# Ledger of designs, part 101: designed miniproteins, single chains

Each design is a single chain, and the fold is of that chain. pLDDT is the mean over its residues in the fold that is shown.

## One batch from the design tools (miniprotein)

Design m3713
Fold by ESMFold2-Fast:
Structure m3713 (fold): chain A 74 residues (1-74)
Amino acid sequence: SAEEYYEKGLEYAKQKKYLEAVESFLKAIELDPTYKKAWYNLAVLLLGEGGKYIPKDERIKLFNLAKEGLKKLS
């Protein structure tokens, strides 16, 4: 479920496994695009310390995706 992948994303982020955390949040969003917590935590990760470990081009794409997702849900 989206909730299960969201929980995995949080677990990976705690372990500083930021790429796996991103993949898990993206899977949660894929399963439920209205799952606001996954969108928020993806954005927080990308803007925080975790973003430093994401390749620049991918980080920009993911940030734009998160921005659009959050706007659609506001």
Scores: mean pLDDT 85

Design m3714
Fold by ESMFold2-Fast:
Structure m3714 (fold): chain A 94 residues (1-94)
Amino acid sequence: MEEEAEQLLREGYAAYSKNDYEKAIELFEKAIELTEGKNPEALLRLGDVYDQMGDYEKALEAYEKALEIARERNDLPLVRIAETHIKYVKEKLK
């Protein structure tokens, strides 16, 4: 499952890079499902897709879930990344 989740992350990012947001969302959601919701990198990337689409509420939800998992893992670099994205998206919602 972990190697399959990593492959889905790579494919999702490739779709995102081609502006295929629907496919990117599908692939990142599958990576999240395979890890029982415990893939903060896939959640950050899902947030990035929603931010690019202008769906700031969904972007915020994805980033907040990534932050929760990063905090549980004491992954300080990932916590900082998620907090930065949350702050940016909240500014766009004002």
Scores: mean pLDDT 85

Design m3715
Fold by ESMFold2-Fast:
Structure m3715 (fold): chain A 55 residues (1-55)
Amino acid sequence: SERLETLILLLKAVLNSEEYILERLKKNNAPQEVIEQQEKGIEDTKKKIEELEKS
């Protein structure tokens, strides 16, 4: 599906942004709970991409 391929590309772009934010949080010594929340969000996005790629 064209829409599915577009959604996967969009989610991969979002993932790149989330990874960049995580690196900035780590560099600026953000609280551990904030870093962990961002990491969990990244893993959730990765799982969504994987599930869509299986469709």
Scores: mean pLDDT 88

Design m3716
Fold by ESMFold2-Fast:
Structure m3716 (fold): chain A 103 residues (1-103)
Amino acid sequence: AAAVVTSVTQTPSGEQTVLPGDTITINATATTSDGSNVTLTLLMARAGEPFVPASAPKTGTSATFTVTAPAEAGTYTYVVKAVDPASGHVLYSEPLTVTVLAR
């Protein structure tokens, strides 16, 4: 059978409150049916906006993404996208909702 992405975990997940310009560190781990590497990409969406890449993609079974909190106050959702490059199978992590407070 072709390899499939079986899990994607993001730490932290759930909710986080930050100030503009704070560093957000997200650790991602993915598993596949055959133990192969995936392409991991951190995606971000501001409330009411589409998801866009927040970082360059990384290849492996785990990755650490370090991003700067947006300058504008609001609610932002971060998810990790895992793609198996051989099969094209895609799985997304549980979201992290980040509330950026006004200074």
Scores: mean pLDDT 84

Design m3717
Fold by ESMFold2-Fast:
Structure m3717 (fold): chain A 68 residues (1-68)
Amino acid sequence: DEKLKKIDELMAEFIDNAESDPEKALKKVLEIGKILGKPEQILKDALEMAKERGLEELAKLLEKELEK
């Protein structure tokens, strides 16, 4: 469905930007969380992935969003 297609596109953009443009990657995570109605859970899942992959800058941005 269109909603799932949009999420897949946002996930691809998140992966593509996770290391090269962490700020842009964060915006994609926020959009995914909003579409799914689970912003905190999606932020936590993205943070776990960022830490596992050693994406330090993205992890810092995700931690900041969770503290808001």
Scores: mean pLDDT 83

Design m3718
Fold by ESMFold2-Fast:
Structure m3718 (fold): chain A 71 residues (1-71)
Amino acid sequence: SANSAAALAHLSRAGRLETDPEAAKLIEHAGAYAGAGRRDEAVALLERALSLETDPEARAHLEAAIAALRA
């Protein structure tokens, strides 16, 4: 769907900015769940990644990905 495609684009950007290996793992797994249409699982992983993330640009992309998956 368009919302899943938008979420994956935001996750790709967040992943490139991520320096925390645990947050990077969560973003990667969230991308896989989002690609599979498993939106609720993807959102749960992204909320956890957002709690670990301190970079404002990466946080903005994670928030945008969560919003796209919830739309």
Scores: mean pLDDT 81

Design m3719
Fold by ESMFold2-Fast:
Structure m3719 (fold): chain A 59 residues (1-59)
Amino acid sequence: MPPVADPARFSVEDMIESGRAAFEEGDLERARRLYEAALSLDPDNEEARRNLAEVEAAL
């Protein structure tokens, strides 16, 4: 994959992926922190917002 994306965008996607892994492991606090970090970099990221809401509903 060519490195043409904004570095912050790559970090956001990595945080979302890590958050999903944490959620699947049952580590809801880690998942929440990762999605919050993703939203701090990209507040308009609907995927991170939806996943954060799902984690908060499970807490």
Scores: mean pLDDT 75

Design m3720
Fold by ESMFold2-Fast:
Structure m3720 (fold): chain A 57 residues (1-57)
Amino acid sequence: DMSRVRAEAEAAMLELKAIIRGHATDEELAAVEAALRAAGVSPEEIAARIAWLRSLN
């Protein structure tokens, strides 16, 4: 499904921007979580990615 592929790409872009800046806001973390969920990523993987991004703060 193209919508799922697009959601995964959007999540990756948001994650990359947070990494480059060295922190992620709560709004950005929520946007990443929503995009990963739309892409069909498992709840466990979403939690792990969000925890890692939060660790940048």
Scores: mean pLDDT 78

Design m3721
Fold by ESMFold2-Fast:
Structure m3721 (fold): chain A 68 residues (1-68)
Amino acid sequence: SEQDKKEEQRRELEKKAIEAGAHPSMARFLASLAVELGEVDAVKERLDAGEPVETIVLELMDKAVARR
């Protein structure tokens, strides 16, 4: 189902962020936020590029606020 696909994307992204050196709580927050905003692929690319998780999270939060 669509919900199962989103949960799988969240788990994969959380794992990727942890492998990139993120704290578990930050990795979970990043993954959940990226799935909610539809930014999963963009966040994966940024993590692969070695961008700090904190920077990615802050920019996603700004994007979420701008959508309100």
Scores: mean pLDDT 82

Design m3722
Fold by ESMFold2-Fast:
Structure m3722 (fold): chain A 63 residues (1-63)
Amino acid sequence: SAVADAVRAAADADGYVTAGQASAVVNAHWDEVSDEAVRRAGELLKANGGRMSAEEAIEALTS
């Protein structure tokens, strides 16, 4: 998935993405990401203090 590849490319050395990095991926792939997926990712970021693992981000944005 282009979204999954973009998330992995944006992840830091520890395999995490910030709200800013997740937002950049959504903006670059707006036609591939549903509004529900954006909401889900936003709720995970809020619960986790503004960051989440790349795998959690991929699941939220592609599910």
Scores: mean pLDDT 82

Design m3723
Fold by ESMFold2-Fast:
Structure m3723 (fold): chain A 55 residues (1-55)
Amino acid sequence: SKEEEIKKVELDFRKRVADTVAEGKAAGLSREELNARLFEVAREYQKKLDEIEKK
């Protein structure tokens, strides 16, 4: 169902954010560089939600 697909995408997004923050801190990324990566993760999340909404 759409609801299950949305929940899966939300769970993946939460995990991607956590992983991105952890990796960025480990790599010594600046706040600006980390924010840029997080913005990209959020953009992918929005695209996936839009695709589900169109189904």
Scores: mean pLDDT 83

Design m3724
Fold by ESMFold2-Fast:
Structure m3724 (fold): chain A 68 residues (1-68)
Amino acid sequence: TLERTAELLEELIAENPRNAEAYLSLAKVYYQLGKLDEARRYAEKALEIDPTNKEAQELLAEIDKKLA
């Protein structure tokens, strides 16, 4: 389930806080769950770690569009 995937990714991040791909995956999971505030926070974290990640940039833009 999406909720189980989020739990596993949060555990992974707690043990490896520089894993940009895990933050992006978590942002995508929260986006699918309709939790846009959480999705935005995790996408921002992915970009803090890897500012060149185009997928994270595009996801953040989509989230911001839905929150406007």
Scores: mean pLDDT 84

Design m3725
Fold by ESMFold2-Fast:
Structure m3725 (fold): chain A 72 residues (1-72)
Amino acid sequence: AEEDLRKGMKAFREGNYDEAIEYFKKAIEKDPNNIEAKLMLAEVYEVRGEKEKALQYYNEVLQSLGLPPIEL
């Protein structure tokens, strides 16, 4: 999980968004409660202009924290 998160963050910084998404998804597969990986996925989708997908992962983070979801 930590290794995939690290590789995803490197890919994100280098502008390799598809690769970043793949690594962050792998981190979530290994730990479905990985808030950091979900937050990073939301950030990548936001940068790509994919607001619906970004909102999905932000809301999953909020749900994990016991907070209400963001509405569009």
Scores: mean pLDDT 80

Design m3726
Fold by ESMFold2-Fast:
Structure m3726 (fold): chain A 55 residues (1-55)
Amino acid sequence: LSPEQQALQKLIAAYEQAKKQVEEDPSLTEEQKQAAIEALDLEIAEAKARLAALS
């Protein structure tokens, strides 16, 4: 994999870890968790699309 592809894979993994942190955060309301997870899902989708374009 190119350095750029490796960076995108690392970024995707970081966003997926962030989703787990949001899900496990007891200080957030369910509405706040849903909004944060939806935003992270969009970032993951964009990063995956960029990774696919490099293949």
Scores: mean pLDDT 84

Design m3727
Fold by ESMFold2-Fast:
Structure m3727 (fold): chain A 81 residues (1-81)
Amino acid sequence: ELEEKIAELEKELAKNPDDAELWAELAEVLARAGKLDEAEEYAKKALELDPNNKRALAALAQVLKLKGKDEEAEEYAKKAE
């Protein structure tokens, strides 16, 4: 399921590479798949395109928490509210 969803989102991202929401959604799915480094980079790319993207902020918070960076994760989680 996660692999299929990643492939689908990557295909959509190839058509719309400047869509911050697609980068953020892919980051969420990558985090759920345990691909934490890729998820972090994609979430950061989404924030580069849209610094106030709540989905990207939430995805980055989740990835940082999974990496044990709890203080940084809490800062991004608060911004996502």
Scores: mean pLDDT 82

Design m3728
Fold by ESMFold2-Fast:
Structure m3728 (fold): chain A 58 residues (1-58)
Amino acid sequence: MSLSEVFEYLRTLSVGEAKEYLLKNTSLNEEEAERVAVLIVGGRISEEEFKEILKKYG
């Protein structure tokens, strides 16, 4: 699964579901995962910004 596919999938989830996915699949802590989930689900972050976050926390 590509990062592009993961990003689009996360956008279809609730904030809580996206947060749980990030906690299980990345090194983001609870607060960071919640903030990133809110930004993705709310459409406030681009795919490129998402990839940048994963470079820091993956």
Scores: mean pLDDT 81

Design m3729
Fold by ESMFold2-Fast:
Structure m3729 (fold): chain A 61 residues (1-61)
Amino acid sequence: SEEQKQAVYNLAKAALAGMDRANLDRAIAQAGESPEVAELKAAYDAGDKEKIRELVEKYKP
């Protein structure tokens, strides 16, 4: 959904800006379960900063 895409964009930006792990994990949980959010969580858990940057561009409004 557009809401999930917007959430992924905002969370990916926050992750790149250095939001702490506990706050980011909480925010991802609050965004709900979706393929878009799962993609961000997988990239974040892998420490794949290039993929997180790609997700910012992919879900940019």
Scores: mean pLDDT 77

Design m3730
Fold by ESMFold2-Fast:
Structure m3730 (fold): chain A 81 residues (1-81)
Amino acid sequence: AMAAGNAALAQGDLDAAIANFTKAAANGDATAYNNLGNALLLQGKYDDAIAAFTKAIALDPSNITAKANLAIALTLLAIAS
């Protein structure tokens, strides 16, 4: 799932990336939730990206990358409003 998600991202297939990262995230992987959030951000799905990053932080509160990405997603949502 993670390898397939990363391959889809490299090809620009955001729908396939989201599907594969969603499958990986279902296994409770904080990194998969962070990667899911990034794919959702690239697709302009800011609310869904915020939810994914929030899950990543809930699973790993020390995840600085997910916290930084959450701040970016919140800023993009505010600008888009």
Scores: mean pLDDT 82

Design m3731
Fold by ESMFold2-Fast:
Structure m3731 (fold): chain A 66 residues (1-66)
Amino acid sequence: SLKELLEKKKEALARGDSEATLKVWEEIAKQELELMKKEGFSPQVIKNLENAHKTNLELLKRKLAG
């Protein structure tokens, strides 16, 4: 569930676990996109969210690695 993913995110951040943080962040993004598609959001909105998530994950990876 989303609630469980948010708890895992909180725990990973508290631990300073970069790998766990990235994994949970990616899972949250994936679940959000699946929910938005199910709710009938437009293809343009979905595409914009996919691009935003891709950019945000790349920035997060760089921040956690350096």
Scores: mean pLDDT 78

Design m3732
Fold by ESMFold2-Fast:
Structure m3732 (fold): chain A 96 residues (1-96)
Amino acid sequence: MAEVKVEKLSPNVYKITGDLKKGESFEVEVPEPGTLTLIAGDVDKPVKLRIELPDGTVHEVTLEKGEEFVIEDAPAGTYRFTALEDQKIDLYVVIS
């Protein structure tokens, strides 16, 4: 089971930290459509995730420390983030 902490820092910012094994996932609830920005925090290795949007759209991303990935016209609903390899994560999800 994923040992991941999902913290809501503000109405528009989530902090996700912990350890993910390949194939483990976490979810973030987006209440309104907008722009979703995924930001890699203090990570030693690139973060490699598959992102499943509520509408069925899928993105695979590789993020080095401080890099960001932007989803414009992000729909409201549940987003699933799945690890593509065993990794430690430190991520921000920003809704705007």
Scores: mean pLDDT 84

Design m3733
Fold by ESMFold2-Fast:
Structure m3733 (fold): chain A 97 residues (1-97)
Amino acid sequence: MSREEILKEADATLYYLAGKSYLEDGDFEKAVEWFEKAIELNPDSPLAAEAYLLLGEAYYQLGDFEKAIEWYRKAIEVADGETRERAEKLLEEVQKK
């Protein structure tokens, strides 16, 4: 890994953790902002799949079901294992709305 790649991964991880913290505090608009920054900085990160999933959850909480569906679908496309299964279940739940 280059030094630039390592720095991007570190910053993306910090942005992801910030987004998760805001999501847990119920600040869904800030959660969206920080998850989008994490994805933009390092879209190839293993955390990108989790960030897509949590972006969907944040939009769902904001009542934007169309964006929630879009982000869950993106999570399914890039995620593996448990994260993909979680995204599929959340997509089914939001489609019932």
Scores: mean pLDDT 79

Design m3734
Fold by ESMFold2-Fast:
Structure m3734 (fold): chain A 61 residues (1-61)
Amino acid sequence: SVLEEFRENLEHLGIFLSDEEVQELYDVISGKSGFLRQELKDRFDDADLGKIQLAYTIAKS
């Protein structure tokens, strides 16, 4: 699935999240949700945000 590929791509880029955190992040980036909790956002710097976008783009392909 795109979600599982997204998780694997995040881990390959050094981003390790729980199943719940990956689902929440995926729902936001895929447009299914407008809300990402502040605690999770605070874990990501600008470099991490770029990695997340790359992970999603590759998973969608």
Scores: mean pLDDT 85

Design m3735
Fold by ESMFold2-Fast:
Structure m3735 (fold): chain A 70 residues (1-70)
Amino acid sequence: EAVEILEKALREAREALERLRREGASPEEIRAAEEVVRLLEEALREARERPLSPEEAKEMAQRAVAEAAA
């Protein structure tokens, strides 16, 4: 389930990135969306290498969004 939570978050992040690119969003918005995707890919890789709780996975997804926004 932890892997599934992160896979869903990554899918949604990729869809958001594609939408931003298609709509001609600013380079800053596109870069932030790319960073969210990258951070979620790293989180998913970690989740595959060790057991994570669903709560921990949700926190990782939230941190990815927060880090990209900073």
Scores: mean pLDDT 79

Design m3736
Fold by ESMFold2-Fast:
Structure m3736 (fold): chain A 69 residues (1-69)
Amino acid sequence: MKEVEELKERARKLIEEGAKAIKAGDYKKAVELMREFTNILLELQKLGYTELAIELNKEALEAYAEAEK
């Protein structure tokens, strides 16, 4: 449980930093942060938390869509 909470916090921080990178036009940093985020989603799925991974992915897509405006 604690490991899952830590992964969830890291994922949300990566979403925030990724959105900021997109707004700043730093595409290289945004891509790197998106790769780290995807690795966290894969780890959550491997641990059996597929539903949480789907929810976090939706949060990321919404944040990135807002950042592109």
Scores: mean pLDDT 83

Design m3737
Fold by ESMFold2-Fast:
Structure m3737 (fold): chain A 70 residues (1-70)
Amino acid sequence: MEQLKKEAENDIKAAEELVEEVKKDPNAPVSVKAAALLLAIGAIINAELAGDEELKKRAEEILEEAKKLL
């Protein structure tokens, strides 16, 4: 369970960094936007498997922000 929580936390941080990067540069490649979405989805899955509702909620919030980037 600890490994899944760590992976979720790392994915959330990586997704947050990519979302901020795209917000500063809207012309960022589609691959960067796609990576943010994939990391957020991975974080949700890992948080849910770990049974950590707070991490899952954070990951869902980042997914919603990443979706707005398209």
Scores: mean pLDDT 80

Design m3738
Fold by ESMFold2-Fast:
Structure m3738 (fold): chain A 75 residues (1-75)
Amino acid sequence: PSREEAEEHRRRGEELFKRGDYEGALDHYLEAARIYHELGDEAGVREALGNAGRVVRESGDERLQQKLLAAASTL
């Protein structure tokens, strides 16, 4: 994966979040975090997980919270 792919996922996550598609936004932010982790970009991982946390807080969805916690445990 490339940094450009991570940036695209982050951008798509932001678009979906603005539309209220919380699950879609979370999936894209988590994929961005995974790619940044593979690249060794710790700042990118932190920013993407921060955005994912914001999505979970706004959604109030327990399932999305569990999904974020499971993904974060692998980074």
Scores: mean pLDDT 88

Design m3739
Fold by ESMFold2-Fast:
Structure m3739 (fold): chain A 86 residues (1-86)
Amino acid sequence: SYAGKGMEAFLNGNYKEAVEYFDKYIEENPNDPHLAEVYYNRGLALFELGNYKEAIEDLEKALELDPNFEGARRNLELAKAKLEAL
């Protein structure tokens, strides 16, 4: 799946390619019940690329879909801190 390819690219440090695969997954699977995890992983890849504004948007969407997503809440605060430091 594109989500699997995105994760493989992420683990290999290919963050731009990871974002592209996660984009395709979200486009093809807009009603997937596990979409919070996909937004979270795309947000992490965007964070690694220094795209903090886009990372914030994805992490907020992950929390909208799963309000108890501890990892998303924590990384959202980190991304906001990075954007403020610029």
Scores: mean pLDDT 88

Design m3740
Fold by ESMFold2-Fast:
Structure m3740 (fold): chain A 64 residues (1-64)
Amino acid sequence: RREEIFRLEIELGLTLIERGVYLLIAERAAKKGDEEAKKEAEEKAKELEEKARELERRIAELRA
């Protein structure tokens, strides 16, 4: 149980960092006028946000 929680917490942390990176990429692409790169980065950040929410749910269930 503790090992599973720890593993999921690491995966959540990495997912949140990756989301943050894509949000920064989207912001920089917007400033450069690269609409396609901006849209791709925003879509990737959205997918990572969804994944993070699922990981948070699993961690909460294991802590109960």
Scores: mean pLDDT 83

Design m3741
Fold by ESMFold2-Fast:
Structure m3741 (fold): chain A 55 residues (1-55)
Amino acid sequence: SMNDAEVELLNLIEENKDSPTEELLKKVRELMEKKNVPKSVQDKILKDVRDISEG
């Protein structure tokens, strides 16, 4: 289920909220690769995370 990966992703973002954006994005990418998330979906999520972290 995608839901477990989403929960882990949200926890990862919260745990790394004080980290530089590039470090957060690296960890998010690694988690999505581990969970076998499709590349197109990974790229969209990474863009959304960057926009939230910088905006």
Scores: mean pLDDT 77

Design m3742
Fold by ESMFold2-Fast:
Structure m3742 (fold): chain A 64 residues (1-64)
Amino acid sequence: SEVEKALEIAKEQAERLGRAAKELTGEEPKVKVTQIDDTTFEVTVETSKLKAVYVLTVDQLLQA
């Protein structure tokens, strides 16, 4: 399904964002991907020095 494909893309983007956060902070990030509604995902990347939250729709993820 499109939602399943979008979830895989969101996880891949979360992994890249996590690597960037680790390089920036020198800390191992906590990375979380959560489906907040039928078409929307939240990606959270957190260390003691940085918290980034991205809200992404299925349509945005499929066009990336």
Scores: mean pLDDT 83

Design m3743
Fold by ESMFold2-Fast:
Structure m3743 (fold): chain A 59 residues (1-59)
Amino acid sequence: EEELEKRIKEIEEEIEKLEKKLKELKADPNADKAEILEIEEEIGLLEIELGVLKRILSK
């Protein structure tokens, strides 16, 4: 229970940090496109994990 809530919070905080970084990179015309794609992929994986954990917590 407590461990799941802690993991959910950690993932939400990490997604927020990655989304902020992604926004900054997308605003920079000289940003590395490979880095942008890597961050987008990482956010996607974290969102999948977050969805699974939230469903476990609701049951």
Scores: mean pLDDT 82

Design m3744
Fold by ESMFold2-Fast:
Structure m3744 (fold): chain A 68 residues (1-68)
Amino acid sequence: SEEEKLLEEARRRVEEIYDWAVEHGLSQAELDARLLALMDEAVARGIDPVTFVEIHEEVARERLARLA
C-alpha cells in the first residue's frame, strides 16, 4: 500500500541520517536539524507526527544499543 511505502521510506531515511551521523561524527545540533527537516517533509506527505516519532525512537534505540 502507499501508506506502507511512505512508512518504509521514512524509516529508511531516518536510518540513513543516523548512519551518516555516526560515519561523519555529526554534532547533536546537526543531527537534530536533519531529523527535523525529514519530519517536516514526512508530515507534509501525510505521515502522522506521532508515527514518525515512534519510527525515530525505534531507530535511535537500535543504534544506541549497538554503540553500548
Scores: mean pLDDT 80

Design m3745
Fold by ESMFold2-Fast:
Structure m3745 (fold): chain A 97 residues (1-97)
Amino acid sequence: DRERAERLLEEARRALEEGDYERAARLAEEAAELARDTDLAVMAKAEAVLGVALAKLGDYKKATSHFFAALANAVEAESEEALEFVLEAIKKANEIA
């Protein structure tokens, strides 16, 4: 489960870099679901990527909800790497007009 979630997360990140926000959202949502109850750090990162993709698609309410979930999961995971990833994602979502 974790390996598949991490693979989907990496695919979601590539989709974001390519500007394919609908694909990024779908892959990130699948990654978050697979990481649910198995890896909070991976789930936090997946929710952050989903938040960025949703913000790019103009769904700011859903994006904000997923960013809050990502922060909560990163903190609960006690993962500095996941927390840094989530904060960078939020920063990128806010800086890209």
Scores: mean pLDDT 84

Design m3746
Fold by ESMFold2-Fast:
Structure m3746 (fold): chain A 68 residues (1-68)
Amino acid sequence: DLEREVTEGVAMIALAVEAKYDEKNKEKALEALDALAAGDYERAAELAASMGTKLGQLAAKLLRELAA
């Protein structure tokens, strides 16, 4: 429970940083945050992985853990 909440929080922070500071991936990061808010961890992970950034890859890994 708490561990899942922390994992989700870290993924959310990584996506929020991409949305704020990565103009190239801003739209994908916002879409991933929307998917995360809807509980669609698989969709959020796909979007995060598609950014090709270190934070996107971190978020994708954490979101896949939540989807399992």
Scores: mean pLDDT 84

Design m3747
Fold by ESMFold2-Fast:
Structure m3747 (fold): chain A 67 residues (1-67)
Amino acid sequence: NEEATELFARELSRYRSQLELAAALLRGHILSKSPAPTFGTPELRELIETLPVEELLEALDRAVAGL
């Protein structure tokens, strides 16, 4: 059970990182700027902190699919 909880936490963190990266790349593309300086915008980070799990996964899916 402890191991299952740790695995879930790791996966969730991974999804967050991917979402932040996708958003940074998208922003860089739209603004014609390099995505390198920031891998997580404060806006996106705050959003994923408050989003319910199912909404977080949907947002991640959309971001990844849009890449």
Scores: mean pLDDT 55

Design m3748
Fold by ESMFold2-Fast:
Structure m3748 (fold): chain A 98 residues (1-98)
Amino acid sequence: MEELEKLVKEAEAKLTPEQRRSVDRMIELLKDNSPVSKAAFAIELSALTLEHGEEAARNAVILVAYRLKDENPEAYEWALKVARELGVSEEEIELIKK
């Protein structure tokens, strides 16, 4: 298995069904890539962080970036920036970028 697939599976395994639904909502919001969608994503991520903590937020953003990589390059780059701000390691970010 590729290292990226392992990282994604581990992030998914650490999320509850409720947190995974939040990830799905974030992905759908960012597919539109409008300023309103980016604001809604930020609100959703903030709510997830406040309710479930920084680790849940980091795992969620890893999944969001991975799913957007080939669908929306601008939203993907923005999700990577947010991942760095939440403390996702540079090694994990480099895995997502490849």
Scores: mean pLDDT 77

Design m3749
Fold by ESMFold2-Fast:
Structure m3749 (fold): chain A 68 residues (1-68)
Amino acid sequence: ALSPEQQARYEKALAQAEELLAKGTPADREHVRLLLGIARHEAATSTDPEVRRLYELLAERIEALLAA
Protein backbone atom coordinates (compact mmCIF):
# COMPACT_ATOMS: atom_id res chain seq x y z
CA ALA A 1 0.00 0.00 0.00
CA LEU A 2 1.11 3.58 -0.65
CA SER A 3 1.93 5.92 2.25
CA PRO A 4 -0.54 8.83 2.75
CA GLU A 5 1.96 11.23 1.12
CA GLN A 6 2.48 8.94 -1.91
CA GLN A 7 -1.30 8.35 -2.14
CA ALA A 8 -1.87 12.14 -2.30
CA ARG A 9 0.83 12.44 -4.99
CA TYR A 10 -0.79 9.60 -6.97
CA GLU A 11 -4.26 11.21 -6.76
CA LYS A 12 -2.90 14.63 -7.84
CA ALA A 13 -1.06 13.14 -10.85
CA LEU A 14 -4.15 11.11 -11.84
CA ALA A 15 -6.37 14.23 -11.61
CA GLN A 16 -3.92 16.07 -13.91
CA ALA A 17 -4.10 13.25 -16.49
CA GLU A 18 -7.92 13.18 -16.30
CA GLU A 19 -8.11 16.98 -16.79
CA LEU A 20 -5.84 16.79 -19.86
CA LEU A 21 -7.93 13.98 -21.39
CA ALA A 22 -11.15 15.93 -20.68
CA LYS A 23 -9.80 18.79 -22.86
CA GLY A 24 -9.41 16.23 -25.65
CA THR A 25 -6.92 18.11 -27.90
CA PRO A 26 -4.12 16.17 -29.67
CA ALA A 27 -1.56 18.14 -27.62
CA ASP A 28 -3.28 17.24 -24.32
CA ARG A 29 -3.45 13.54 -25.30
CA GLU A 30 0.26 13.65 -26.25
CA HIS A 31 1.03 15.17 -22.82
CA VAL A 32 -0.83 12.26 -21.13
CA ARG A 33 1.11 9.74 -23.29
CA LEU A 34 4.35 11.44 -22.17
CA LEU A 35 3.24 11.16 -18.52
CA LEU A 36 2.52 7.44 -19.08
CA GLY A 37 6.02 6.98 -20.55
CA ILE A 38 7.59 8.71 -17.54
CA ALA A 39 5.51 6.60 -15.11
CA ARG A 40 6.53 3.35 -16.87
CA HIS A 41 10.21 4.39 -16.85
CA GLU A 42 10.14 5.23 -13.11
CA ALA A 43 8.26 1.99 -12.31
CA ALA A 44 11.02 0.03 -14.11
CA THR A 45 14.09 1.96 -12.85
CA SER A 46 13.31 3.31 -9.34
CA THR A 47 15.16 1.56 -6.51
CA ASP A 48 12.74 2.87 -3.83
CA PRO A 49 9.88 0.33 -3.46
CA GLU A 50 7.34 3.05 -2.51
CA VAL A 51 8.24 5.23 -5.53
CA ARG A 52 8.17 2.17 -7.81
CA ARG A 53 4.73 1.17 -6.47
CA LEU A 54 3.35 4.71 -6.98
CA TYR A 55 4.46 4.74 -10.63
CA GLU A 56 3.25 1.16 -11.25
CA LEU A 57 -0.26 2.15 -10.07
CA LEU A 58 -0.15 5.48 -11.94
CA ALA A 59 0.96 3.79 -15.20
CA GLU A 60 -1.81 1.16 -14.92
CA ARG A 61 -4.48 3.80 -14.32
CA ILE A 62 -3.31 6.20 -17.08
CA GLU A 63 -3.11 3.25 -19.53
CA ALA A 64 -6.71 2.30 -18.64
CA LEU A 65 -7.87 5.92 -19.17
CA LEU A 66 -6.17 6.10 -22.60
CA ALA A 67 -7.71 2.72 -23.59
CA ALA A 68 -11.25 3.89 -22.72
Scores: mean pLDDT 83

Design m3750
Fold by ESMFold2-Fast:
Structure m3750 (fold): chain A 70 residues (1-70)
Amino acid sequence: MSLEEQQAVNRGASAALKAAEEKGVEEGERVGQEKARETLKEHGIEAEVKVEVKRDADGTIVVNVTITRK
């Protein structure tokens, strides 16, 4: 991944984790996707973003961010 794409992943994941802890998994996915898209747009990158948030059996929140370039 480019440095700019990695920044989008990091910002998206951080925002998703915080929102998921505060408001739940669905809100985490929404906030994470929005933040990652915003970061990519700031760098002029045309890409699709998918953020998946899951809560495992121990209550640990796992965030996956996928960026697909156009």
Scores: mean pLDDT 79

Design m3751
Fold by ESMFold2-Fast:
Structure m3751 (fold): chain A 81 residues (1-81)
Amino acid sequence: MEEELRERVKELQPAADAGDIDALVELSREYLKLGRPEEAVEYAKKALAIDPNNRDALITLSLAYYKLGDEEKAKEAEAKA
């Protein structure tokens, strides 16, 4: 299970580096599943830098902030989604 998530992160990295929004959002989600919310925030923000209205990126950002204990930032991201 966790090894499969780590392999998925590795597979998504080239597309994410090329600015593929779907790859950036999926990478953010995989980091959340791995228990790495700081990286999840980073990749969700990269997706939002390209598409500020990407609902999936906003939802993932909100979940990542909840995992970090930043309830105010989590609520702000949720309100924009």
Scores: mean pLDDT 80

